Designed miniproteins, single chains, continued (3). Designs and how they scored, part 68

Each design is a single chain, and the fold is of that chain. pLDDT is the mean over its residues in the fold that is shown.

## One batch from the design tools (miniprotein)

Design m10499
Fold by ESMFold2-Fast:
Structure m10499 (fold): chain A 80 residues (1-80)
Amino acid sequence: AAAARAAATRAELQKVYDEIIDNEIKGLKKLAEEGYPVDYLKQLVDSIIKRMEFAGYPNEFIDKFKKKADEIIKEVEAKR
């Protein structure tokens, strides 16, 4: 059925988006641990968000990335 195929495709896309977000977050954490400036980290986050928006990512995944990135930046600011 078309509905079952759409659901399967949606689940596969969700997994791909989650993997991409996790990879971007891991990169951001590594740069934070290496002592990169907060302003640089914020610019990197903005660049990633713009790329996701341009690529047509669903807003829910962009928001998920924003929340995770904001938590990392807050943690870095609290420690510096």
Scores: mean pLDDT 78

Design m10500
Fold by ESMFold2-Fast:
Structure m10500 (fold): chain A 63 residues (1-63)
Amino acid sequence: SLTEALRLAAEAVRRLLEENASEEEVRKAMDEVAKQAVELGLSPELARALADWALREVLAALR
């Protein structure tokens, strides 16, 4: 569901920020979020959009 995908993305964002993750680690984690969001029933396009949004937010916060 969308709610489960959003929770997944939020948890990934929280962990990456707490761990002060590298850009490479953030990008890799967001690719995994996109895959899991598709498994949760999101379209590939919506899953990628969610992951790309979360990627931009995390990278901005880690500067």
Scores: mean pLDDT 83

Design m10501
Fold by ESMFold2-Fast:
Structure m10501 (fold): chain A 75 residues (1-75)
Amino acid sequence: EEKSRKLVINALRQTVEDLIEKGEPEQAGYVVASALEREGKKDLAEEVRKKVQEAIEKGNIEEARKILLEGVEYL
């Protein structure tokens, strides 16, 4: 149902924000990519994982956060 999907998306969005605030952007990337893979979106999960890793390597945590939140919207 649409309501259940919104609850899952909101929960994952909150998890991403909490992990970024704790300084755990790599863990946030893992959580979002794993959720996308479970929904059969493997190519998108790999793209999110790569882009998040690149943002972290560049020290751009705000870019990593944006990529992760956009990834959650595809669920």
Scores: mean pLDDT 81

Design m10502
Fold by ESMFold2-Fast:
Structure m10502 (fold): chain A 65 residues (1-65)
Amino acid sequence: SSEEKVEKIVEDAIEYIKKVAKSPEEALELYNLILEIAKEKLSEEEFKKFEERMEKRLKELLKEM
């Protein structure tokens, strides 16, 4: 389903940010880059779900940094 596809992409993206980002600022830069790429590759509906889930997960990540 599109929900399962979006969830997998979100998990992969957040794990990548956790692995690479050394600061909250770098995490935000990677987040914005990932959103730009996702916007080009996903449908409008998939992108909306992706962005909502990514924003929630990023906020949680930033609290720990």
Scores: mean pLDDT 84

Design m10504
Fold by ESMFold2-Fast:
Structure m10504 (fold): chain A 56 residues (1-56)
Amino acid sequence: SQVHLDVLKHDLGLTDEQLARAVALVEAGASPAEIARELGISPALASGLKEGISKA
């Protein structure tokens, strides 16, 4: 849901553009390593972000 995505954005310190890009990457089946590379974030943060988006 949008509420869960807004919480993830706030908790992880992401911009609206970074969150939108992350959602698109997760929907395309990107791995945490690919998300980390594309957004310039740590693999650990990318793993948490992917799991959170998948549950939203």
Scores: mean pLDDT 78

Design m10505
Fold by ESMFold2-Fast:
Structure m10505 (fold): chain A 119 residues (1-119)
Amino acid sequence: MVSITESGGGTFPEGGSVTLTAKFSGLDFSEALISWWAQKEGEPLRLVASISPDGKKITYAPEVEGRAEISVDYSKQTATLKLSNLKKEDTATYYAVAFGIVDGKPVLVFGEGVELKVE
């Protein structure tokens, strides 16, 4: 079974920075597409950042381009999303997501979400 444990949420000041962390287990982390998604109240779930299994292709949403940094630590099986120059509009529940293969079958797994409030 794949599990994702997220941390680093809370209330942060506008103009500050936050690092959201996701710890993964039960999948080959090096073969998974890892991404971060955000859902604001009353809005659809949207992609914030993604990193390919080989780490060579990184994508950021236009709203966070230049403010976001996604990284992975393959030995620790962690993914991080750092957001700098926080805006009130960054207030959302953030989900770490893995798209990979477990027991020869494709799986898409969401974390339970970590809340970020910017004030």
Scores: mean pLDDT 84

Design m10506
Fold by ESMFold2-Fast:
Structure m10506 (fold): chain A 74 residues (1-74)
Amino acid sequence: MEELRERARAAADALVAALEAGDLEAARAALRALGEALQALIEAGHEEEARELAREALPRLEAAARAGAARAAA
């Protein structure tokens, strides 16, 4: 369980960093890893934990995506 949570958190952190940097290849890899980790948690019966991780990550991902878009528009 902890291992899956660690994978999801690491993937979310990597996705935030990639989006902030505008590294689309890294962002795609991190997004795939995050989706796989969250799906594994759900399949293992840890749906609440998956929801918490997603809820925690979503504002950070939205902020990172907005920052990246703002840089691209400038």
Scores: mean pLDDT 79

Design m10507
Fold by ESMFold2-Fast:
Structure m10507 (fold): chain A 119 residues (1-119)
Amino acid sequence: MITVTESGGGTVAEGGSLTLTWKISGDVKNILEVSWWRQRPGEPLEHVASIDMFTGEVTYDPRVADRFTISYDKEKKTVTLDMRNLRREDTATYYGRVVAIENGKAVTVWGEGVEVTVV
């Protein structure tokens, strides 16, 4: 069973920086996509950043593209979101998501979320 464990949430001052990390657990050989999503208070779930593991293409939501960086460490199976120049509108619960092959089938696994509050 594939699991996603997130860390690095918390309260940060406006204009500050914060790094979120999530780790893939389980013996996963075929990762198709890694991504960060968020849900802002009163808003629907929205895409933040993703890496297509087949092409290596990185995609960002335009609202964060100049401030956030997603990276994947293949050896540690760790996805990192480096967030800079944080704004009050970045206050949200952030979710790691992986799409991978398990038992010959594509599966999508979500983390439980980490809270980020910008004050």
Scores: mean pLDDT 85

Design m10508
Fold by ESMFold2-Fast:
Structure m10508 (fold): chain A 60 residues (1-60)
Amino acid sequence: MFRAEAEFEDILRLIAAALRLIGEFPEAKVSIEGNTLTVEGDLSEEQAKEVQEILEEFSK
């Protein structure tokens, strides 16, 4: 099982990342707790890499 999380200083970027992740990985569980976005699921190595790249891009 894959799990990744990122902390966001900008709530609008957190929302944008969540919408992007829900749209591209509908089978993944996307959760928000405060300023932290968590993605969990049985993702392929390619999907896991894309999730990490999206989290890194939007958390800046």
Scores: mean pLDDT 82

Design m10509
Fold by ESMFold2-Fast:
Structure m10509 (fold): chain A 99 residues (1-99)
Amino acid sequence: AEELREKLKSPDPEERVRAVIEATKLPDNQKALEILEEALKDPDPEVRRYAVLGLADLAQSGDPEVRERAIELLKEAAKDPDPGVRAYAETALKYVESR
């Protein structure tokens, strides 16, 4: 939603983390995906780690288009400069691949 995109512009990284968590609760998985994709580009690695957790949930979506895009974004996050973001993405990809 537009409100969550506005919260992602907050100077407070904790508020941006909350926006990411709220995005995972959206009934529209496509809108959740768009917000999480923006959050993956956040300068704070903590915000990006929460985005990876949200993408891991979307990678289990019943919508094959949403699932496919979430997996692509997780593969991008596995190349992140932050080792914590990479570890979260690698764990999510292993879980998806085991199905």
Scores: mean pLDDT 82

Design m10510
Fold by ESMFold2-Fast:
Structure m10510 (fold): chain A 59 residues (1-59)
Amino acid sequence: MDLALRLAARDLGLSLAAVRRLLRMSQEEAAKELVRATGLSFEKALRIVESLRRAVAEW
């Protein structure tokens, strides 16, 4: 389970702990946190959170 989280952290420029925290939030809260951390648009952040949740669900 750690490999997908490590890859996501690398792609987003975030720590592994930050990515794990995003997965514990609601999709909207996670997207808002990602906007704050990365400066991405809210729409792009929502799609990234969806991708992360889908990857975790397929594990």
Scores: mean pLDDT 74

Design m10511
Fold by ESMFold2-Fast:
Structure m10511 (fold): chain A 68 residues (1-68)
Amino acid sequence: SLEDEVKQLKKELEQALKNSDWEKAHEILKKIAELVGLPEPEKPKNRAELFEILVKYAEQVNKKLKEM
């Protein structure tokens, strides 16, 4: 299901965060965006930017999932 795919991607995102892999984190965020019909998020350049994107983007993703 869509919810299962998003859940799996969130787990992969947690691993990318633990590894400080900003490229992988951005790829995963783009996949989530594509699945839920959101615009592509900006690529994070560091940990602080990634957290700003995650906070803003998580709210939008959760809203879209509830609308389905």
Scores: mean pLDDT 74

Design m10512
Fold by ESMFold2-Fast:
Structure m10512 (fold): chain A 65 residues (1-65)
Amino acid sequence: MSVSEAQLREIARELGVSVPTVRRLFRLLQKIPFPPSLEELREIAEELGVSVETVLRAYLRIRLL
């Protein structure tokens, strides 16, 4: 699903990360089968330099869009 630039900016502010990081999070999370495993969330967190909690919050936000 496509998200608007305004929505990406708002999510970035809510999560405390940059807009490019949110875009990468959404791209990676959309490729993961539902439900995501803890191992998958951990890998994304490490790759992007964010906490697992941040990845989980991003996942919930993308599902609510």
Scores: mean pLDDT 77

Design m10513
Fold by ESMFold2-Fast:
Structure m10513 (fold): chain A 108 residues (1-108)
Amino acid sequence: MEEEIKKLQEEIEKMLERVRDDVARSLATRHGISLEDARAVLEAPTIAEALKILAEKRQSRPLTDEELDRVARALGVSRETLRKIVEEAGVNVSADDLLDAYLAVLVR
């Protein structure tokens, strides 16, 4: 009985590692960053810190309300929640950067 619980926990940990690897590869491909940088995004302590790592290719302008609404709809969160995260990051970011940083932190 205890052995079955340990096996289930190991299986869950392996599934989480595979999801993290898949997300890291997806981030690296989409943002043109190294796999090492993509893994650093997944290990970032906050969404704002993850966003700073992705934002090496910073936009010259802030996100529009339409771009924020698109990301908010995709994530099932409010536009104001995303705006606070962007303000905490203190950098200009793309909608794709914001989406990927949020999803990367959720994989923890």
Scores: mean pLDDT 73

Design m10514
Fold by ESMFold2-Fast:
Structure m10514 (fold): chain A 55 residues (1-55)
Amino acid sequence: MRKRYQELGREFGRRVAESQGWSPEEIEEMARRGEVVGGLVPDSREYAREIGEAL
């Protein structure tokens, strides 16, 4: 239903991590793990928070 927001969260986190010098592959791994584990990814706001916190 809110697939767009989930994708926005991933892109947002990726951009933030990129500015901090993180590898794109590492960021993708984190996002992937969250989605695979439950398939229930929170809204973009909460998803971006998780990625930002991991950064």
Scores: mean pLDDT 53

Design m10516
Fold by ESMFold2-Fast:
Structure m10516 (fold): chain A 72 residues (1-72)
Amino acid sequence: MAGAQAVADHVRRLAEEGYSPEFIGTSVRMALRALGASDIADEVSEEVKRYVEQGDIDKASQTTFDAVSQAL
């Protein structure tokens, strides 16, 4: 739980600091792969990237939280 919140908060921070959707998506993909969730890493990273591109940081963060919570 705490780990999932930390990753979700990191996604928000990267978006607030103006990092690219590509970089944020890659960061989520790497985090999921490190947790052994390689099977969903590409799909989740694409969804997070799309939400960041749309400016929907709440959905990007929530999608990250849900995926990391499932991987833990």
Scores: mean pLDDT 83

Design m10517
Fold by ESMFold2-Fast:
Structure m10517 (fold): chain A 96 residues (1-96)
Amino acid sequence: MAEEYLERAREHIRRAEELLEAGDLEGALRAAREAVRAVREALEAGADLEEVRELAERALEIAARVYERAKDPELQIEAAVVMIAAAVLITSAESL
């Protein structure tokens, strides 16, 4: 179960990175959000804390790049929410 969530998170991260390189900021942020959800499910399922932290850090980096590049205030707010969610997961993994 935990490994399935980690694999789903890795796939969403790859997709987010590809979309970000293509200039699809909205698509990249959506994929990063799905990655954060998968990482959270992995953490709740007892996944390896180091893998949870690494994937959450990658999702945070993608969301931060969307935040910096976005000119639409709504997209910036959505990116900030994803960044906060990823940061909470990093802190949770480090505290366990």
Scores: mean pLDDT 87

Design m10518
Fold by ESMFold2-Fast:
Structure m10518 (fold): chain A 63 residues (1-63)
Amino acid sequence: TTFYRQMAEYAERGAEEALAEGDLVRAARGYETAGKFYEKAGDLERAREMYERARELFEKAGV
C-alpha cells in the first residue's frame, strides 16, 4: 500500500542519515524498519535489500 511504502522510504532516509553520521547501529535499525514496511507494502525485493543492508551494518558494528 502507499502508506507502507511511504513509511519504508522515510525509514530508509533516516537510516541513510544515521549512516552519514557514522551511527552504524541506528542505521541498521532504520534499514530493518524499512525492510519491514517494504514487506508490508508487498515489495519483497526491496525488503530483502534492506534486511541485507541491516545485517551488514550490524556485523560491521560488532553486534
Scores: mean pLDDT 85

Design m10519
Fold by ESMFold2-Fast:
Structure m10519 (fold): chain A 58 residues (1-58)
Amino acid sequence: SLEEAMLKLVEAVRLYESGRPDEARKAFEEALKIDPSVLEKAQPLLDAHPEVRAFFEA
């Protein structure tokens, strides 16, 4: 399930970068529902996209 959560989180990052923040938020929430530990595993990805991290943490 962590793998599925990671795929969903990557999709959320792509949606945000494509100018679709509402869909990005939904995908991010779905990733956390699949596996809440995804945030710890995705730290390198979020560190590479600090604006996306800030958006999800708001």
Scores: mean pLDDT 80

Design m10520
Fold by ESMFold2-Fast:
Structure m10520 (fold): chain A 84 residues (1-84)
Amino acid sequence: SLVERGLELIEAGHVVDGARLLVEAGHVELAIEALEAFLERETNPNQREIARIVIEGLRAGKPEEALAEARELDKRLLREVALE
């Protein structure tokens, strides 16, 4: 199911893709819960920032905006690593 895949993706560190599947399945609160659990165990500051953006946007009722912002941040961070 989309829910099962979304949860597995978040647990594996694929925050944006996992959250997107949960949101598309209509489970916004479950997505927030899974991302908060991810933040409790994640130490990588970039991954924490991506998850925080998604959580804050979902809580604000702006899932599409939050997912787009998090994806752009993820792309920017990957590009910065490639250039540095």
Scores: mean pLDDT 83

Design m10521
Fold by ESMFold2-Fast:
Order: structure tokens, then sequence, then C-alpha cells
Structure m10521 (fold): chain A 75 residues (1-75)
């Protein structure tokens, strides 16, 4: 199984469990393992980071990652 996908799945599970700070860490690890050429997967992880930061009350970071995700989706 793709390690980045496994980390994303773990991050989503942590968000559902109400652990956004732990989910952020998993999504950051997933992003670091995702090739820069995989724009679709990177966009999805950046969207997950935006959601996790929002759930953690870190609205500035949530906006930053949401914009990055949107920019990649336009390519």
Amino acid sequence: MDEAKKLRDEGVALLKAGKPDEAIKKFEEALSLTPESDLKTRSEILRNLAGAYSAAGKHGEASKYGRKSFELEQK
C-alpha cells in the first residue's frame, strides 16, 4: 500500500476521533512522501490539512492550505 495513502487514512480517522492536532501531523507526513508531480494527491492532502487546521481553530493556516489546494486543482 502507498505509505502516503496510509498516512492520509490515519489522519482522516484522527479527525473523526476529534484529534485535529494529531491529524495535522499525519497529513504533513503524507504530503512529505507525495511526489511534487502528483498534483491531484497533493491537492487532496492540502485540502485535508486545511480542514484539520480549521478543526484545531488555526484559521490562518487553514486558509493558507485551502488556497494552495485550490491553486493545484487549477493546473
Scores: mean pLDDT 82

Design m10522
Fold by ESMFold2-Fast:
Structure m10522 (fold): chain A 85 residues (1-85)
Amino acid sequence: MEGYPDEKILSDEEIEEIVENTGGLIDRSKAIEAVKKVQEKLVEYNPKTKEEVLELVKEVLEELGDKSSEVGIIAASLKLYEKIH
């Protein structure tokens, strides 16, 4: 949880792959933006548990007002957490 030198932990391509693999036709640009917003919050808040990560994801999804890609965005966000831990 220390030393986050990069603003992005997952590339746009990695985000697309995770979201596509979690089973949904989605607007890729919206999914990428959602995961980027989650990454920003992960860096700012430095969550110590997966439960805290899920709360940050819920905040982003609420801001977007879109539940259609929720599973994919959650999966990508948990992969972000694993990479920064």
Scores: mean pLDDT 67

Design m10523
Fold by ESMFold2-Fast:
Structure m10523 (fold): chain A 68 residues (1-68)
Amino acid sequence: HMTPEEIVKKMKEEVDKNGKATFTVPATPENVDGLLAELEKFVAENPDYTFSVSYEDGKLTVTIEKKN
C-alpha cells in the first residue's frame, strides 16, 4: 500500500523524532530496486543522514540514522 517515497518520508519523520528508523519489506526486485533508488535520492538531498540495508530470510530491512 505504501510507495517507496511514502516509506522514506515516514522513516525521516521517525529519525527526526527518535534518531533512528527501521522498516522491513519482502525482498522482491520491485521493493529492493524502488526502495534503494528512493533512499539514494534521500541521502543525496539530505547528506546528514545515512542508511543501511540487511537481507535475511527473504526480507529487506532498511535503517536510517543521522550522522554524528
Scores: mean pLDDT 80

Design m10524
Fold by ESMFold2-Fast:
Structure m10524 (fold): chain A 92 residues (1-92)
Amino acid sequence: LSKEELEHIALSLENIVKIAEEAVPNPSEEMSKGLEYIKKAAEAAKKGDVKKAIEYLEKAIEYFEKASKDPKEKELAEGVKEAVKEVKEKLE
């Protein structure tokens, strides 16, 4: 992946976080940790650390699978998880 492609991936991850934070203003601990790992993955991608970005996205997916505070959060967590999986596939 080029530096430009990694920067675009980072922006996509940051946008996913922004949308999720706007949709769930009082998230569960699991949702919050998942979003935090996406932020770390975006930062790793900006630095060109593809392996670290993938590791952080895998951790984010694990937390979103555990996020089940209510049906609305669970639905959002599933959506964010699928978006994160798509981004992870682009890094692999």
Scores: mean pLDDT 83

Design m10525
Fold by ESMFold2-Fast:
Structure m10525 (fold): chain A 64 residues (1-64)
Amino acid sequence: MVEVSSVEEALEAAKRLGFPVRLTVEYNGRTYEFVVNNETELKTILEPIFAGMPEARVTLERLE
């Protein structure tokens, strides 16, 4: 499991782990989970999160 603080860090982490990855976003006591299959999906999910949810904690994990 790797914690990331930007879209750039998330892309680097996902490339090291290999797709698919589990993306976990923790914000205001809520947990959101996504299965991400490629770089475009990762960017699409994370760009609004990092822009609109500055307290969000974002982690990536390889599924297998």
Scores: mean pLDDT 80

Design m10526
Fold by ESMFold2-Fast:
Structure m10526 (fold): chain A 79 residues (1-79)
Amino acid sequence: AKEVAEQVEKDAKETIELAKKLLDDPELVERVEEAAKKAVEAAKAYAEGNEEEAKKLMAEAVKLLEPVKPALQEALEKA
């Protein structure tokens, strides 16, 4: 359970680094950072047995990433 939260935190850091490298828009980078933070909080809530809170936090993370998805896809196509 704690191991899952640690893995999500590591994945979040790598995702933020990739976003900073691929995206030149600081607002989109900030959205990725906020989404990563919510994903880590969701993993911690899930580890504590709070599945409802974990689902809510993941839904909020997905909403933050909606405007990032097309920009990230365009950046990857140009890479």
Scores: mean pLDDT 75

Design m10528
Fold by ESMFold2-Fast:
Structure m10528 (fold): chain A 55 residues (1-55)
Amino acid sequence: MTLAEKILRLFAEGKSVEEIAKELGLDPETVERLLNAIMRALGADSVEEAVEKLL
């Protein structure tokens, strides 16, 4: 499973950016940047749409 898939699955489970960052050992700002990069790569307008497209 890729880092992107892990982030999106945790978000789909209702976890906040801060909770995802703690679980993955990242800064919250890094998680936010990764979410923006994932959305751009998938052509998604929201994190919820990115979850639907990737998962």
Scores: mean pLDDT 80

Design m10529
Fold by ESMFold2-Fast:
Structure m10529 (fold): chain A 100 residues (1-100)
Amino acid sequence: EELLKKLEEALSLAEGMRQALENGDWDTARKLAEQYAKVLEEAIKLAEEKNLPKSVIGNLRDFLLLAKAIVEGKLSREQALNFTKIAIEELKRLIEELKS
């Protein structure tokens, strides 16, 4: 339940990041990426407490690393956009699976 809410919050932030990146609004994208990273850190803790599969936790950790890379300006806009789109699709799948 709490994990589901955090994943839905992360999805909303990732969709905002996608829109900002597509519009070339890097300041908004970085601001959203900072919020997204914090929400993902909370989601990872909850996923670990629930003993979710290591593959799921690994995917969330990868999303967190990519979010931090966006905040730090380490990715091109094209790379940031592509990775954000992948994260959105994977978060949608995970949310649907957890809704059972």
Scores: mean pLDDT 87

Design m10530
Fold by ESMFold2-Fast:
Structure m10530 (fold): chain A 63 residues (1-63)
Amino acid sequence: SRAELEAELERLEREGVRAAAEGRYDEVGKILRRMAELYEQLGRHEHAARLRAQAEELEKKAE
């Protein structure tokens, strides 16, 4: 349901903030990709595209 998707996004956002604070940018990239999938399911296509771009940038810097 929409409420379940929104709750999962809130959880992932909190996990992403913690991962970023710890300098775990590879994990942040993975979290952003999962969030993008959920935003896509919610019809937030522009937000999803922005998150995917951010994830790709972080993953490139980690490699």
Scores: mean pLDDT 84

Design m10531
Fold by ESMFold2-Fast:
Structure m10531 (fold): chain A 115 residues (1-115)
Amino acid sequence: SAASEALLERALAHLAAGDYAGAIAAVEELLRRRDEEGVERVIEAVRERRDAALLLTIHILAEQAGLEELAERAREAAVELMVEEAVREGVPEEEARERAERAVAEALAAARAAA
């Protein structure tokens, strides 16, 4: 819809400006409207910006909205970014993946405890 398109454009504009709070607010509204395609496009943009922390925030918001497949896509995107960074630093891929999965699990546990 035109409203979902406007929300997506707003989310992308906030990401480009480095406005984390504005981007999150737009994603929350896309999730409330059940615009999974819009959120997927935001996940792609966040992945391009290499922001694993924001991907984990989107994971939590999607999980709270009951969109489990979308939540898992955001979580997997965060893991893949962390794996790519560790491999670039010379960590073997298998070890990098184990470290990324652990770091994501710890970050999600900490975020849920802080809520």
Scores: mean pLDDT 86

Design m10532
Fold by ESMFold2-Fast:
Structure m10532 (fold): chain A 82 residues (1-82)
Amino acid sequence: MEEAVEKLIEAVEKALPGMSPDLKKQAERLIKALRYAVERGDYETALSAAKEIYNLAKQGGFDDVAKAAEELIAELERRLAE
């Protein structure tokens, strides 16, 4: 879990220089929300944040971010499933 979270955060950080100011602000907000949710064990909120990051990445063409988000989404869905 934590490895997948950090991988996504690293992918977002590497993509930040290519983002518009508005997109950077949104990405920073989402990774902060994701990290906070994971720290609290709120995997439903973490899943929501990861899905928002995935959608942002797909719309912006940030393929590495989208891939990392997909991996985290799969991990979170496994933890929320029995």
Scores: mean pLDDT 83

Design m10533
Fold by ESMFold2-Fast:
Structure m10533 (fold): chain A 78 residues (1-78)
Amino acid sequence: KVVEHLQRAIEAVKAGDTKAAVEHIREAIDALKKLPGSEEALEYIREALQALANGDRDATIEHLQKALEKAEEVLKKL
């Protein structure tokens, strides 16, 4: 489920495991693409991936937490 993938991505970033973080983010993207109204969550994930590529751990976590909030909002409407 998308919430689980995003939570695991945040944990991986906090642990410094970039490879695991990218894999969990990829799983979240694949799940979100199948849900209507997920555009805002996907945009926060895009910003998180840019922050991760720049080595900005705090910004990566912040953007992933925003993506998680938006994903939960989408799921509550389904």
Scores: mean pLDDT 85

